# Ledger of designs, part 75: designed miniproteins, single chains, continued (2)

Each design is a single chain, and the fold is of that chain. pLDDT is the mean over its residues in the fold that is shown.

## One batch from the design tools (miniprotein)

Design m6581
Fold by ESMFold2-Fast:
Structure m6581 (fold): chain A 81 residues (1-81)
Amino acid sequence: SKLEELEEILREVEELLENRDVDKEKIAELLERYAKISSPSRQASLKKAIKELESLSDQQRFSMLGVFAGGLREEIESLKA
């Protein structure tokens, strides 16, 4: 289900945050997985984020992961309500 996939993506994002792992390929994979189950407007934003990963510093990628985790948590809570 969409909820199960969102929870799995969140778990993997949280693991990257815990390990301070800012590997661009891992982040891109998670963003692509989220895009596949997202609205068209969110898909466009996520595709832009993926393209910009190469130009981001490690600190910027870490910040992006934090925002990503927050957005996933809010969407999961919305689906449970």
Scores: mean pLDDT 85

Design m6582
Fold by ESMFold2-Fast:
Structure m6582 (fold): chain A 92 residues (1-92)
Amino acid sequence: GSTASVSLRASGSRQSIIDALRQAGDYARRLGSTTDIVAYIGTDASPQVVIDAVRQMVDDGVLTSNLTVRTRTGDDSRIVNQASRQLMQQSR
């Protein structure tokens, strides 16, 4: 499959991360559901802030299954995996 990446900048605030996630999600939808998209968000926010923002974006119906989010500094795909797990537990 095809993989694309997008680099976004957000402050450490939850609102900035939400805005960046919305932009990434919209971009993923425009490119097509068969393209795997990795959004690299340059932020100093903690993983918990990112997880909370991801939860909110799922609730808003913005995130797609082909979108992976990573923060640039000290973070990895574990954030997305944890967010997915937490969302599953919360939605049961």
Scores: mean pLDDT 65

Design m6583
Fold by ESMFold2-Fast:
Structure m6583 (fold): chain A 83 residues (1-83)
Amino acid sequence: MEYIKEAVVRAGTAYVEELHAAGVLSEEQYERAMAAIARIGAATSSEEFYGAVAELMEVIAASSADPEAALAALDQAVVDAGT
C-alpha cells in the first residue's frame, strides 16, 4: 500500500507540475491538484485514497481539451512510477 501511494504522489506531482509549466493548469487548478495530491499521500484507507485520486482526475479533466487522453497519461505515469 505505501509503495502505491508514494508512486502516485511522485508521478502525480511531476505530471501536475508539467501541466502547470505548460500553461494547461491555471493557478487555482494547480493549487487544487496539489491539495488533492497531499490528500493522496495522507490517505490511511482505500476510500480516502480513491476519493483524493478522483479529485485530482477531476481537476486534470476540467483543464484539458482532451480529458480522456489527459487522464490516460496520468494513469500511465502512475504505472511507470510504480514499476
Scores: mean pLDDT 75

Design m6584
Fold by ESMFold2-Fast:
Structure m6584 (fold): chain A 99 residues (1-99)
Amino acid sequence: FKGDTPEAIEKLLEGATPFTVVLFLKDLVEHFDEVFNALSEEELIALYRTLERAIKKYKDFIPKSVREALKQKVEEFLKKNPDLSPEVREAIERLLEAL
């Protein structure tokens, strides 16, 4: 997974089919800690906001198991990173509400 550029992820999800979004989310769940621990604060905010938009757009096509797995990974990330900025925390909370 090459998730070090939030813009590349946003572009990949732009015009993507529901099938490609589901495959992307499954891969992201598998490599979640690797990807999210490597990102800067600006990149984390951008990626979480991009995921919120993708989840809202494609929610009906995403299996509940994939959404629950992503939710668990995001909640674990919050618990492991109590010193996250308010902006990152807000982006995460919005994603959790969308899931």
Scores: mean pLDDT 78

Design m6585
Fold by ESMFold2-Fast:
Structure m6585 (fold): chain A 100 residues (1-100)
Amino acid sequence: DEERRRQLEAAREQARKLAEELKIPLEELLALVDAVAAGDTEKAIELYIKLAKRAIEQALEEGLISKEELLKQLEDTIENGTENNKKIAQGLLEYLKKKE
C-alpha cells in the first residue's frame, strides 16, 4: 500500500525532527516508529518509555520543564489518556518517584 508507505515515511521524518528538537538518538526514535508500524504494541510502549525517560532527564537538566509540571502532566495522562498512554505515563511516574 502506497498510503502505508507514505505514512511510515512521514512518521520517520517526524522522528528525525523530534530527535533534533529533543536531542534524542535518531536510532532509538526510528526503532519506536518501526515497532508501531509492525503493530508490536508491547515493544512500542517499552521503547517509548525508554526514550521518554531520556527526554525527561534532559528537559529537567536544561530547565525546560519542572519536575512538578512533569508529574502533573503524567497524572493528567493517567486519568484522561488512552490505555497505552496510561501505561506509558505510569511507567514514567514510577521511574520519577524512585529517583527521589
Scores: mean pLDDT 75

Design m6586
Fold by ESMFold2-Fast:
Structure m6586 (fold): chain A 97 residues (1-97)
Amino acid sequence: MENEEKIKKLEEIDEEYEKNPTEETKEKALEELGEIFGLPVETIRELLEAAESGDKEKYIELLPVLKKIYRKQRELNNEEFNEKDVENLEASIKKWK
């Protein structure tokens, strides 16, 4: 899959889930994200479940996986990966309810 196709797919996944956050759209997002990032569906599911439940501790525990996803996303956009971007992600997670 071309990088542009992967980026478009990521945007579609995000938009679909934001508009209609159901179990079905969540499962579809998990499968598509797994393919794009080369991660097991179970790993992606754990991340989304932690995010949905507001489990800050669990999501922070999964930061190494998030770093891998973020690095891959930057690579797809032909952009440089910066450690500061990861620090911003961690700070955002800490602000969760």
Scores: mean pLDDT 70

Design m6587
Fold by ESMFold2-Fast:
Structure m6587 (fold): chain A 64 residues (1-64)
Amino acid sequence: MTPEQAAEVGRLLDELRALGATDVTVEIGPDGSARVRYTLPADASPETRAKADELGQRAAEVAA
């Protein structure tokens, strides 16, 4: 992962946290694949969940 990729991942994770996401982590697989894990509040709106899913997917794509 380049410094530019790391900076962009950091920004996307900060946006996830701003939505109320907790326990935000990035997992890098042995094959270089990336996955973002997070927990949203149980009362999060469907719109908040959709936005969080989008941000998580984008962060995983950048980190890969």
Scores: mean pLDDT 79

Design m6588
Fold by ESMFold2-Fast:
Structure m6588 (fold): chain A 102 residues (1-102)
Amino acid sequence: SLAEALRALPAADRAAFIVAQVRAQLEQVEKAVEAGELEAKEALETLERILAEYEAHSREEIRAELAAAGFDPEAQEAILAGLDASAELLREKIEELKEKLK
């Protein structure tokens, strides 16, 4: 599982791993939209919902959930850094899709 893979990685590598996974998924979404396999509006609505769900949680709430899942403070901060970077990638892709829908 993703959680097991993250626990096996050094803390510094966990953030990079999360960002790489999100980047790969966003590239797949872009390819699907360009191929006409996914409607750009549906992709936009899905990404906006995911970002809104992430932004609805405080960093303290996320840390508490990660602690309950067995991640130590160093792992918690690395995962949060990866999530923050992933949220920025989501914002960039949302703006790209909005431009395509003009």
Scores: mean pLDDT 76

Design m6589
Fold by ESMFold2-Fast:
Structure m6589 (fold): chain A 70 residues (1-70)
Amino acid sequence: SADELARGAMESAAGLAEHAVKQGVDPEKAAKYAGENARKSARDSGLTDEQAERVGKEAYEAAKKAMEKA
C-alpha cells in the first residue's frame, strides 16, 4: 500500500541521514538528499506525483528528527 511504501521510505531516509551525519555531512543537506531519494523511489514504485511528494516531505521530516536524536 501507499502507506507501507511511505513508512519504508521514511525509515530508510532516517537511517541514511543518520549515517551521513556520522560521516560529517551537513544535517540539512543530508535530510534534503534523503527526502529527494524517497520521493524518486516512491514515483518509481508507481505512486502518483502527489503521493511521492508527500512521501519525500515526510521522509525529510523523519530524517531531520532522527538526526536531532543522533
Scores: mean pLDDT 77

Design m6590
Fold by ESMFold2-Fast:
Structure m6590 (fold): chain A 78 residues (1-78)
Amino acid sequence: SSQIAAEAASKVGEALKRIEEGGDIEEEAKRALEAADTLPDPAARQAVKDAVERLKNGEMSVEEAEREVLRALLDFLT
């Protein structure tokens, strides 16, 4: 549903913002992954999870992860 997708997007965005602000990357990444698992679209879910995991592993910056998450969610929410 659109409500579940909006809630998931909000939680992922909050987690990424906390990582950007110097929060615990492991804890916030777990929160983002849990939120992503509630996304009803499998492609959007996988894209968000991949971005978060790459960010956690140091393979992607917060800015890059935000860009990937936004792209996945825009295709789903619009």
Scores: mean pLDDT 80

Design m6591
Fold by ESMFold2-Fast:
Structure m6591 (fold): chain A 60 residues (1-60)
Amino acid sequence: GPYAEKGREARDAAAEALRAGDAAASRQHGLIGKQYAEEAEKAGDEEDAKEAAEWSSRGG
């Protein structure tokens, strides 16, 4: 769902920032991914929240 997609985008952005040598930006994007998982859970979309959380946990 949309939150899982946003979580994946945040994960990709974190990886891209890390590739560019910006560890701080990478961590910030990872945190944004976690926020999407929390928003999905708050919205009652457990499936989307779970997927978003999985992307955020793989983000590093």
Scores: mean pLDDT 77

Design m6592
Fold by ESMFold2-Fast:
Structure m6592 (fold): chain A 71 residues (1-71)
Amino acid sequence: DDLLKRYQELRDQYLRLQRMRDGSQQSADNVKDDPGLTEGNLEAYQRFQSQADSLSSESSSVGSLFSSLMS
């Protein structure tokens, strides 16, 4: 069943993107909560936050396809 294979591939891609997004967000949160925050730490925070936002957007797009397939 080609549909089942497509479902599994989309699910795996969605979960992978979710984990990547969560990892980037965790990194951003760790930098953000540092009481010794410097200019370099602020740049790192912005970079991780931007990456998390980008991955979240990509994950949402894949999630939309996954939802459409399951409908």
Scores: mean pLDDT 69

Design m6593
Fold by ESMFold2-Fast:
Structure m6593 (fold): chain A 95 residues (1-95)
Amino acid sequence: SMRRELLERVLARIDELQSDPRLSEATRRALERFKAALERGFEHLPEEWHEPLAEALLGALDLLQQNLDNPEVQQRFIEALEGLSEYLEGLVAEA
């Protein structure tokens, strides 16, 4: 399944990023929550959003890793991950 392959690529990238010692504990928790939300919620997104969202997430995670020395970048990512997690969790709750 294309959807499963896209999801697995994003989840693998999150796991890779989690091994970087420059991550704050807050960023690690936000990524853990987001990973769980993606695993449960991704299938409930409109099919036409799966590929562009997966590509956008992979690019965003790459940008985060390249800028982990910048605490403002980590903080903005925490806020974005928390918002996306809440949205995905809501989709699962309504399904």
Scores: mean pLDDT 85

Design m6594
Fold by ESMFold2-Fast:
Structure m6594 (fold): chain A 70 residues (1-70)
Amino acid sequence: GKTVELEASKIEVIETPEKTTIIITVEYDGKKYTITLDDEDIASQVADDGKTVLNVGRVDGKYHVQLQIS
């Protein structure tokens, strides 16, 4: 497999009094991948292909997105 670090192509923020939800979209090799962070700066999600893992984190005010492709 391979690991690729990417910049978000789209970020959408939904704020409520209880929590903030962040929806991040990245594009790689002509495909779009979306992941949601919910009251946390870190999230991981397996994509619909069952082989690609998206890891997202926010460090020092910047979003870091990593694709782990099998």
Scores: mean pLDDT 76

Design m6595
Fold by ESMFold2-Fast:
Structure m6595 (fold): chain A 110 residues (1-110)
Amino acid sequence: MRERLEKELEELIREFLARSGVELRGLTVEADDEALENAIGGVRHERLRGTLDPDESAAAVAELRARYPDMGPGDVLVLPAVEPGVTAVAVRLPDGRVALLFAEAPAPAP
């Protein structure tokens, strides 16, 4: 199950990043299966909040860079956000800056 979810997320993130001119180099997942499924749903159904603009995420990005200093261009990190039920997706851009996106759990009803 986990390997299948990670592969699905990798393929979805590769496609998402390619639309913004970023090539996926590596994917690191530090989240449980539920958070991983939330990230998959967020990318697939365009339920990501935030943008690939690193300036919009400067404070959170500074803390993340301190924790993961070895992230290179095209590296993506998926981890649980501080907010419960939210999964964070961090992308190291080709210019060396980091962008941060958030995937929320699906709404309970339309």
Scores: mean pLDDT 69

Design m6596
Fold by ESMFold2-Fast:
Structure m6596 (fold): chain A 76 residues (1-76)
Amino acid sequence: SAEAEAKLLEGGRHYNQGLAAKAAGDDAAAIEHYKEAIEGFEEALAAGAPEAVVQPGIDAARAQLASLGDTEAAAA
């Protein structure tokens, strides 16, 4: 659906912003963006996006959060 596509794009955008913040040394901003990426991806799943398309994005964002010490957000 258009909603699922929009949420998937939003999740990916936040993931990329997280990578940019991490590269700049702004770990706090990176954590917030990775959390927003997971929210966007979970909303995409709720809107009917295929799990095979969305799950890699969630897993990648969780791995990034774990690398930054936010293990609770990474495990959620």
Scores: mean pLDDT 86

Design m6597
Fold by ESMFold2-Fast:
Structure m6597 (fold): chain A 69 residues (1-69)
Amino acid sequence: SNEELLRLTRRAFAEVADIIDEMFARIQQLRAQGASDAEIQQVIDEGQQRVQQVLDDFQRQMAALEAEA
């Protein structure tokens, strides 16, 4: 249903927003500590992987919702 789709989408967006906020906070802290570009890139790579996992889970849930229709 449209209501279930909206809830699922809102949850996925909230999870992605939390990951991005955590990533930015970690990068800011690392820059303040004089961390290397390689260390900052690792945080970005880890954040991207976590976002991809949320999107993959969202797509699986969407497919399940379509199968029930």
Scores: mean pLDDT 86

Design m6598
Fold by ESMFold2-Fast:
Parts: structure tokens; sequence; C-alpha cells
Structure m6598 (fold): chain A 94 residues (1-94)
């Protein structure tokens, strides 16, 4: 089963960042998650994860983490809490 989700968040400078997440299964039936992050400037970071392990794009993964850390340091705690609440509400509807 393949599922995709797209999220948008904004930096403190109100710059748009698009996050795309695709969940699938590998050839052995293991969960595989692909994460793509795009900025308005056309920077693109892509990472492939399996069970919390980075399979592809380790350098891009570090850049994505650095951007999330910068965003979380400048984002209010409310934004993080609202994102978790929305995720839980969507999962509860499934």
Amino acid sequence: MTQSAEGVFYTPENRKVTLKVESSLDENGNPLTRVVLETEEGERYEVVLRSGEVLEGKEDYEKILALFRETSENASEEIIEKSEKLAKEELAKL
C-alpha cells in the first residue's frame, strides 16, 4: 500500500517550505518512507528511511534536520503542538 501526504510550513521570514512524505513497502515488505523537502528558491532535499534508518540521502537528511532545528527554535511551541494534534486527529479518522 502506497500513501502520500504533503505538508507546508513557513520559516520565521514567512518563506514557504513544502514537505512531501510517501510511504510504501520495499521488495521484502518492509515499510519505506521517502521524504522530499523543497524551498521556494528551488533547493531540494530527499531522504529515504526504513524503520528510522537512513538508506539514501544521508547528507540531505542532515540538512533537513538542521532546517527543522532552525524552524523549531524560531517557531512557537504552539505550531509543533498543533501539527501533532492534526496528525493524531487524522489517524483517529482512519
Scores: mean pLDDT 59

Design m6599
Fold by ESMFold2-Fast:
Structure m6599 (fold): chain A 87 residues (1-87)
Amino acid sequence: SHTGETTAKILVEQARKDIAEMRRETEAGNFERAQALLDSAKSLLTILRVMREKGYVPISENQLEDLEAQYKEAVAFHEAAIARAKA
């Protein structure tokens, strides 16, 4: 449906924004804010996966897998930055 297409686009754009902002917050040393942004991105990806599996959104498996991969890389970046700051 048109509503599903609009919803998918909004959730994808928000997840990408959360990941990008997380990287900036992590580099600034704002680790609590960065974690909140990662938690937000994870929630959005979970919603997108469920909506895709129910057929509500026209997001492709490849597009969703790419976003999930970006999230996993963002988690690794954040964890590595915290480890460096504590060393």
Scores: mean pLDDT 85

Design m6600
Fold by ESMFold2-Fast:
Structure m6600 (fold): chain A 89 residues (1-89)
Amino acid sequence: DKREFFEKLAELAREEAKTAKDPLAKAFAEELAKAAEAALKGDVEAAKEHLDKAREHAKEYARREGLPEESLDDIDAFTEKLKKLIEEL
């Protein structure tokens, strides 16, 4: 089930990377796709590195758009949950 989750995440992130008009949203999606792809290959370290880069782009986007602090916290929480799932693959 976790493998299927990362396969779907990679597909969705690649589609978002193709369709996103915003450079930060595009960069976020590209790094998220790379993280999911690395996780599927069993490269836990690469997956976490790409996930941290995705986090940075997502937070930069949120700050630029003036999103509330709760959005930044949600991005951190999402990243930590994905790291845990990667470790359990």
Scores: mean pLDDT 86

Design m6601
Fold by ESMFold2-Fast:
Structure m6601 (fold): chain A 87 residues (1-87)
Amino acid sequence: MSESARVAERHFDRLVARGALSPEVAAELRALFEKIRAGEATVEDVRAALRLLQRALNANPDLSEEDRTDMLAAMASLHELRLELEE
């Protein structure tokens, strides 16, 4: 698993621990990290996860600064992973 993927998963784990993500969003992101570990994740899988997180961020303007920071950091790390997969 790449460093970008590991960093993204750490931010995701903190968001889940604080209840900042819905169970549905958390399940979709867990599925992505399982695909990444298996070496089966596609660029489209990562793009879909980024769109999902962006929608969650936009739908929850009352997110704490800590949760917002972790969500943005997870998205930044997933963007790096997407660039790695686009080669």
Scores: mean pLDDT 83

Design m6602
Fold by ESMFold2-Fast:
Parts: sequence; C-alpha cells; structure tokens
Structure m6602 (fold): chain A 58 residues (1-58)
Amino acid sequence: ADLDRLARANELAAQLLKEGETDVDSIAQRLTEEAGVDPELARSIATVVARAKTLTPE
C-alpha cells in the first residue's frame, strides 16, 4: 500500500534526469529522502532509470 511513495519516487527520478542527474547514488539518495522509499527500492528505481537512459540515448 505504498503506491503514493512509488509514484512520487518515479516523478522525482524523472525530474532529476531532466536536471541532468545520471548518478545512481545521487538519485537513490534523493528518492529516499524526498519520497520516503526504502533505500533498497530507491536504489533499484535509480538503477533502472539510469540504465533506461543508457539503452535509449537521444
């Protein structure tokens, strides 16, 4: 029942990418502090987001 936290984490990750943040550790830290997601989940989300950017570079 932590859907709101996950939704906020995804929104923050998208904003950080727009700002040019591609460092997994930095993204994970911000997700943990701002969205209140578990550090383990935050790191997983950050890794997926950063990897997606690498797989489909514009």
Scores: mean pLDDT 73

Design m6603
Fold by ESMFold2-Fast:
Structure m6603 (fold): chain A 97 residues (1-97)
Amino acid sequence: ALEELDELAENAKDSKATKEKIKEIVRKRAEENRERILELIEKFKKMDKEEQKEFAKSLSEEEIFDLSVALLMGREEGYFTEEEIKLLEEIASLAAE
């Protein structure tokens, strides 16, 4: 759960074992949400530039977190293609504005 990740993150600053536990939780969440993230990418691809900005700004805090997890895991575990990673980076960049 997100609350478990927050508690582990606070304690993680000085422990390799805690970092490994966080990575396992993050990996599991990325796998469970992969299909949903792919659907978000496909919707984003079909939008014009104005719709893409509105969409990114409309993302919930949980959806932004799931995108961040997907971007991290996509780079480390190969869950996403280079093209999909580039689109995730674009969505995350627009959501931050």
Scores: mean pLDDT 71

Design m6604
Fold by ESMFold2-Fast:
Structure m6604 (fold): chain A 68 residues (1-68)
Amino acid sequence: MRELLDSLEPVVREAILQAIFESSMKGIKTKSDVIDLTGSIARRLATQRGLDPDAVSRKAKEAVERMM
């Protein structure tokens, strides 16, 4: 949902948008696969930016699950 995305931290929002884009392009249809992909992308982005990868991954997974 747009309002939910707008309220998220930039790193979490970016991870979710990347996961949705990749899932769409690769034909990933399973909810659990999309959530797992979102978590993996969030961990990578958090590590690159000096953030806590566990915290950012958890927030991103929770947010994407709430949007589905």
Scores: mean pLDDT 76

Design m6605
Fold by ESMFold2-Fast:
Structure m6605 (fold): chain A 85 residues (1-85)
Amino acid sequence: SSAARAAAREQQERDERAARELAQLTLDAIQQMNDSTDPAVSTQIANDAIATAERVGQAGSPRVRLAAEAARAEIERALQQHLSS
């Protein structure tokens, strides 16, 4: 039906918006970690960003949940690289 197609399109647009939000969150967190010289501050930035990503994932579709899991993994990897430098 036309209504079902409209609903699917709205869901796709919500998913794409959430994915962009998660990508921006990840980039902002990595930049803030790189701008910090304090490992405790970098860890707090990463933890706050991960908590936000998990919240977005839990509220979203399965596609958004996968994007949130990817964002969490990228933030965790960036924190590990930062702390290893």
Scores: mean pLDDT 88

Design m6606
Fold by ESMFold2-Fast:
Structure m6606 (fold): chain A 80 residues (1-80)
Amino acid sequence: GLTTRSAEQADGIKISTVSHSDAGVSVTVIVDHRENKWKTLVVDSQGNILSSEEGPITKDTVTFSVTVDGVTLTASVEVP
């Protein structure tokens, strides 16, 4: 199944993680609005980084999706 967790870590940093337990994959979006940057990570159950991306925040919401075994994992963070 899919599980979603959201957290605010320090002032100005927001994190959202979506995990798929059966595929052993997690997708995380990190927004640092003080630096105007986002970062995305896809990690497997062994802690291996499958993909990572980063860039400048240009919209009110940062959304990242990945499809694993026909299941789409979408993590989103709203920018203040």
Scores: mean pLDDT 75

Design m6607
Fold by ESMFold2-Fast:
Structure m6607 (fold): chain A 98 residues (1-98)
Amino acid sequence: HMEEVERRITEIVKEALEKSKKAKTPQEDYDLFVEEARKLAEVVREMPNRDEALEILASQLIAYFLKLNVPDEEIIRTVQEVLGIPKEKAEELLKKYK
């Protein structure tokens, strides 16, 4: 059950990464991925295990932004704005990847 949700989120994130490969600048790559993440947030908000799915998505988003060398403050802000996760939770998740 949880493995299915995690696999679906991972698959959608991989699709977003493929779209990001078509970006011509680091800013465009970031913007394209953020836009895809917003669409993903809409999908996961409709899931029965919404809170858990949002946390998995947030974790994957944080991991990706860290690979792009996005500043911590911007990662936290984006996760809050895109996924609606509280700042404290976003900071907790970021700490686990550092």
Scores: mean pLDDT 73

Design m6608
Fold by ESMFold2-Fast:
Structure m6608 (fold): chain A 83 residues (1-83)
Amino acid sequence: SAFLEEVRELMRRLGVRESVIEAYIEALEQALKEGIEIPLSPEELAQQVVKLQELIDRAAAAYAADPSVLTPEQKAELERLLA
């Protein structure tokens, strides 16, 4: 998909980690396969993922301070996205 490739390239240029890029592209590909309309441009999506990466890093800091704030499933996903 030209759309997914453009989003991937923009995320890499903005310094998004490969783990976050992989997870996000997988989610977008699944959404497109299900016929979900994506109302955002590749540039808008890439910028949102930069902010998402910042939130992931903050969640990791919060979890380190108090491990009870996340479920086991949320912890596993956070650990994946930090790699």
Scores: mean pLDDT 79

Design m6609
Fold by ESMFold2-Fast:
Structure m6609 (fold): chain A 58 residues (1-58)
Amino acid sequence: SNEEKIELTTILHLALEWAEENKDEEAVEEVAEEAKNNTVSEKIKEMAKETEKRYKEK
């Protein structure tokens, strides 16, 4: 449902921020993979990709 997509999108966004704050590259990759594999908005999938790339390239 649309509500479920919004809720999951919010959870994954917060998880990405948490992983990045802890500078845990493995956690960032795992959260990004979950965002790619789950039924979430395309925007969040792109954000996950960008966060993963940016974190690795810093």
Scores: mean pLDDT 67

Design m6610
Fold by ESMFold2-Fast:
Structure m6610 (fold): chain A 71 residues (1-71)
Amino acid sequence: GELERRRREEEIRKRIEEMRRNIDSLSVDEYKQFILDYGRLTGQPAVADLVVAVIDVVPEAAKDLVTRMVK
């Protein structure tokens, strides 16, 4: 419903803020987890799964990708 949508939007906003504050101090696994959580909260879990699969091949891309997501 509308209330659940607003709650998800607020959770996303809070997670983006927390990620921005800690962007330089996180591991690749923490970047992957953020991407998976973001996909779940935005209704795009399949896209998040695909992005994480790419990061599994190119882990050095994780920080740059997450930085673009929270910019």
Scores: mean pLDDT 82

Design m6611
Fold by ESMFold2-Fast:
Structure m6611 (fold): chain A 80 residues (1-80)
Amino acid sequence: PVDPAMQQRILDQMQQLVAQAADNPADQARLQQFMDGMRNNTPVAQMQAVVDQIQNPQVQFQADVMLGFYQMNRAVGRFP
């Protein structure tokens, strides 16, 4: 099972990134697509393609870190 606390933390960080990208509607759309993808349990490879389209390098870096947490959260069953 996915850790709901980690998923909520990732969503909260992504929402902050949407605010940081207010001057770039294309980046905001990709960040929204990322959050929608998380809720729809989208495969990491498809989520990576969304992150790779982010134009602001700082926003892209933070989104890539969040993608890493998303991937780890999906793999949580490997630890127990």
Scores: mean pLDDT 79

Design m6612
Fold by ESMFold2-Fast:
Structure m6612 (fold): chain A 79 residues (1-79)
Amino acid sequence: VSEYLKKAIEAIKKGDKEKAVEYINEAAIEAINSGNKEIIELVGRFGEEASKAITGSEKEKEESIKKMEEIREEIEKLE
């Protein structure tokens, strides 16, 4: 899960919205397959921050990326 989210962050930084969504969807599938409700909830929150990063200003993008990194680190600790 966390590795797909890392790739999603890199895609957002590059402005590749399509790849970012693909990686988030892959992470969501892995999270569901894990059966871990906490990981599923965290992937959902990551998707919310990714949406803000994609639609926001450059400053909002940087702030959202920081929150996405924090969420990814939380998921990595659960894996």
Scores: mean pLDDT 81

Design m6613
Fold by ESMFold2-Fast:
Structure m6613 (fold): chain A 82 residues (1-82)
Amino acid sequence: SKLEKDKELLERLIRITLTMAVEIAILKEKGAPEEEIEKVREEAFEELKRLLSEYFGIPEEEITWDIIAEKESELLKRIVAS
C-alpha cells in the first residue's frame, strides 16, 4: 500500500540521518579533521537525495537539506493521518 511505502521510506531516511549524526559525533569526539566529517555528511546527503528523487520525482539538483526535512515532515504527517 501507499502507507507502507511511505513508512518504509521514512524509516530509511531516519536511519540514514541518525547514522550520519552518530558517525559525525564520534568523529568530532576523536578530533577527526573537518574533511572526514564533511565526507560523512556529503555521502548521507547524496543517498537521501537519490531516495527522495526516486520516490517524489524531484530532480536531485533541486533537493537541499531543507527539502529533505520538508519531505520527512510530509511523510510523517501522511502516516499519522492514516
Scores: mean pLDDT 88

Design m6614
Fold by ESMFold2-Fast:
Order: structure tokens, then sequence, then C-alpha cells
Structure m6614 (fold): chain A 75 residues (1-75)
């Protein structure tokens, strides 16, 4: 459970780095998808880590919006 939360954060961190470097939307989305899976596992498995998992899911949603904005700019 705690390992899953840590992995979710690692994938979020990698997605942020890719977004800053202008990587492909597909690569960024793949990292966000993995982060979401690990965060959701934590939410289902460990009630004590549920708040942390929920916060990471909000961060993932924010990065998904930033990705959509970046894709619009690339045209």
Amino acid sequence: AEEDLRKAKEYIDEAERLLRRGASPEDIQAKLEEARKYAERTLKSDGMLAVGAAVLLLVIKRLERELEEEERRRR
C-alpha cells in the first residue's frame, strides 16, 4: 500500500518532467495512467493512506489538464 503510493508519486514526478520537456502527449498520458492505477490501489487497500491517495489523484487531474492545454498549443 505505501509502496503503491510511492510509485504513484514517482510516475507523477516523471510525467511532470516529460511535460516540462515537451515530450509527446502519449508518453505523458502513459505515465499518468500508471500513477492513477497505483493511487487507486492505495485508496482501495489502505484507509489510513486514503487522503494521500486522493491528493495524488487531484495532482493527476491537474497534470491531465496541463497536457490538454499543451496539446492545444502544438496544433
Scores: mean pLDDT 79

Design m6615
Fold by ESMFold2-Fast:
Structure m6615 (fold): chain A 86 residues (1-86)
Amino acid sequence: MEEKEEIRKKLLEIFEKEAKKLVEEGLISEEEAKEALEEVKKILEEDEELFNELLEVLGINSLEELEKKLKELEEKKKKLEEELAK
């Protein structure tokens, strides 16, 4: 069960990093990023059932699966950005 605490912490860090990038790129405001992070933190800390459902929906059974999913999403995003820049 300690692995869930690591997943929560890792998720929060990843969302913070992604939100900062989205703000820097002008896709969302700092206020929107803050609100989104507060929602994520609230889910992670207060709603165990919703947290577990999110992990199942995302197909995340471990910290490794989470990292893999996020890297795949980042890679797809980079490919789309590169294509649009052409």
Scores: mean pLDDT 70

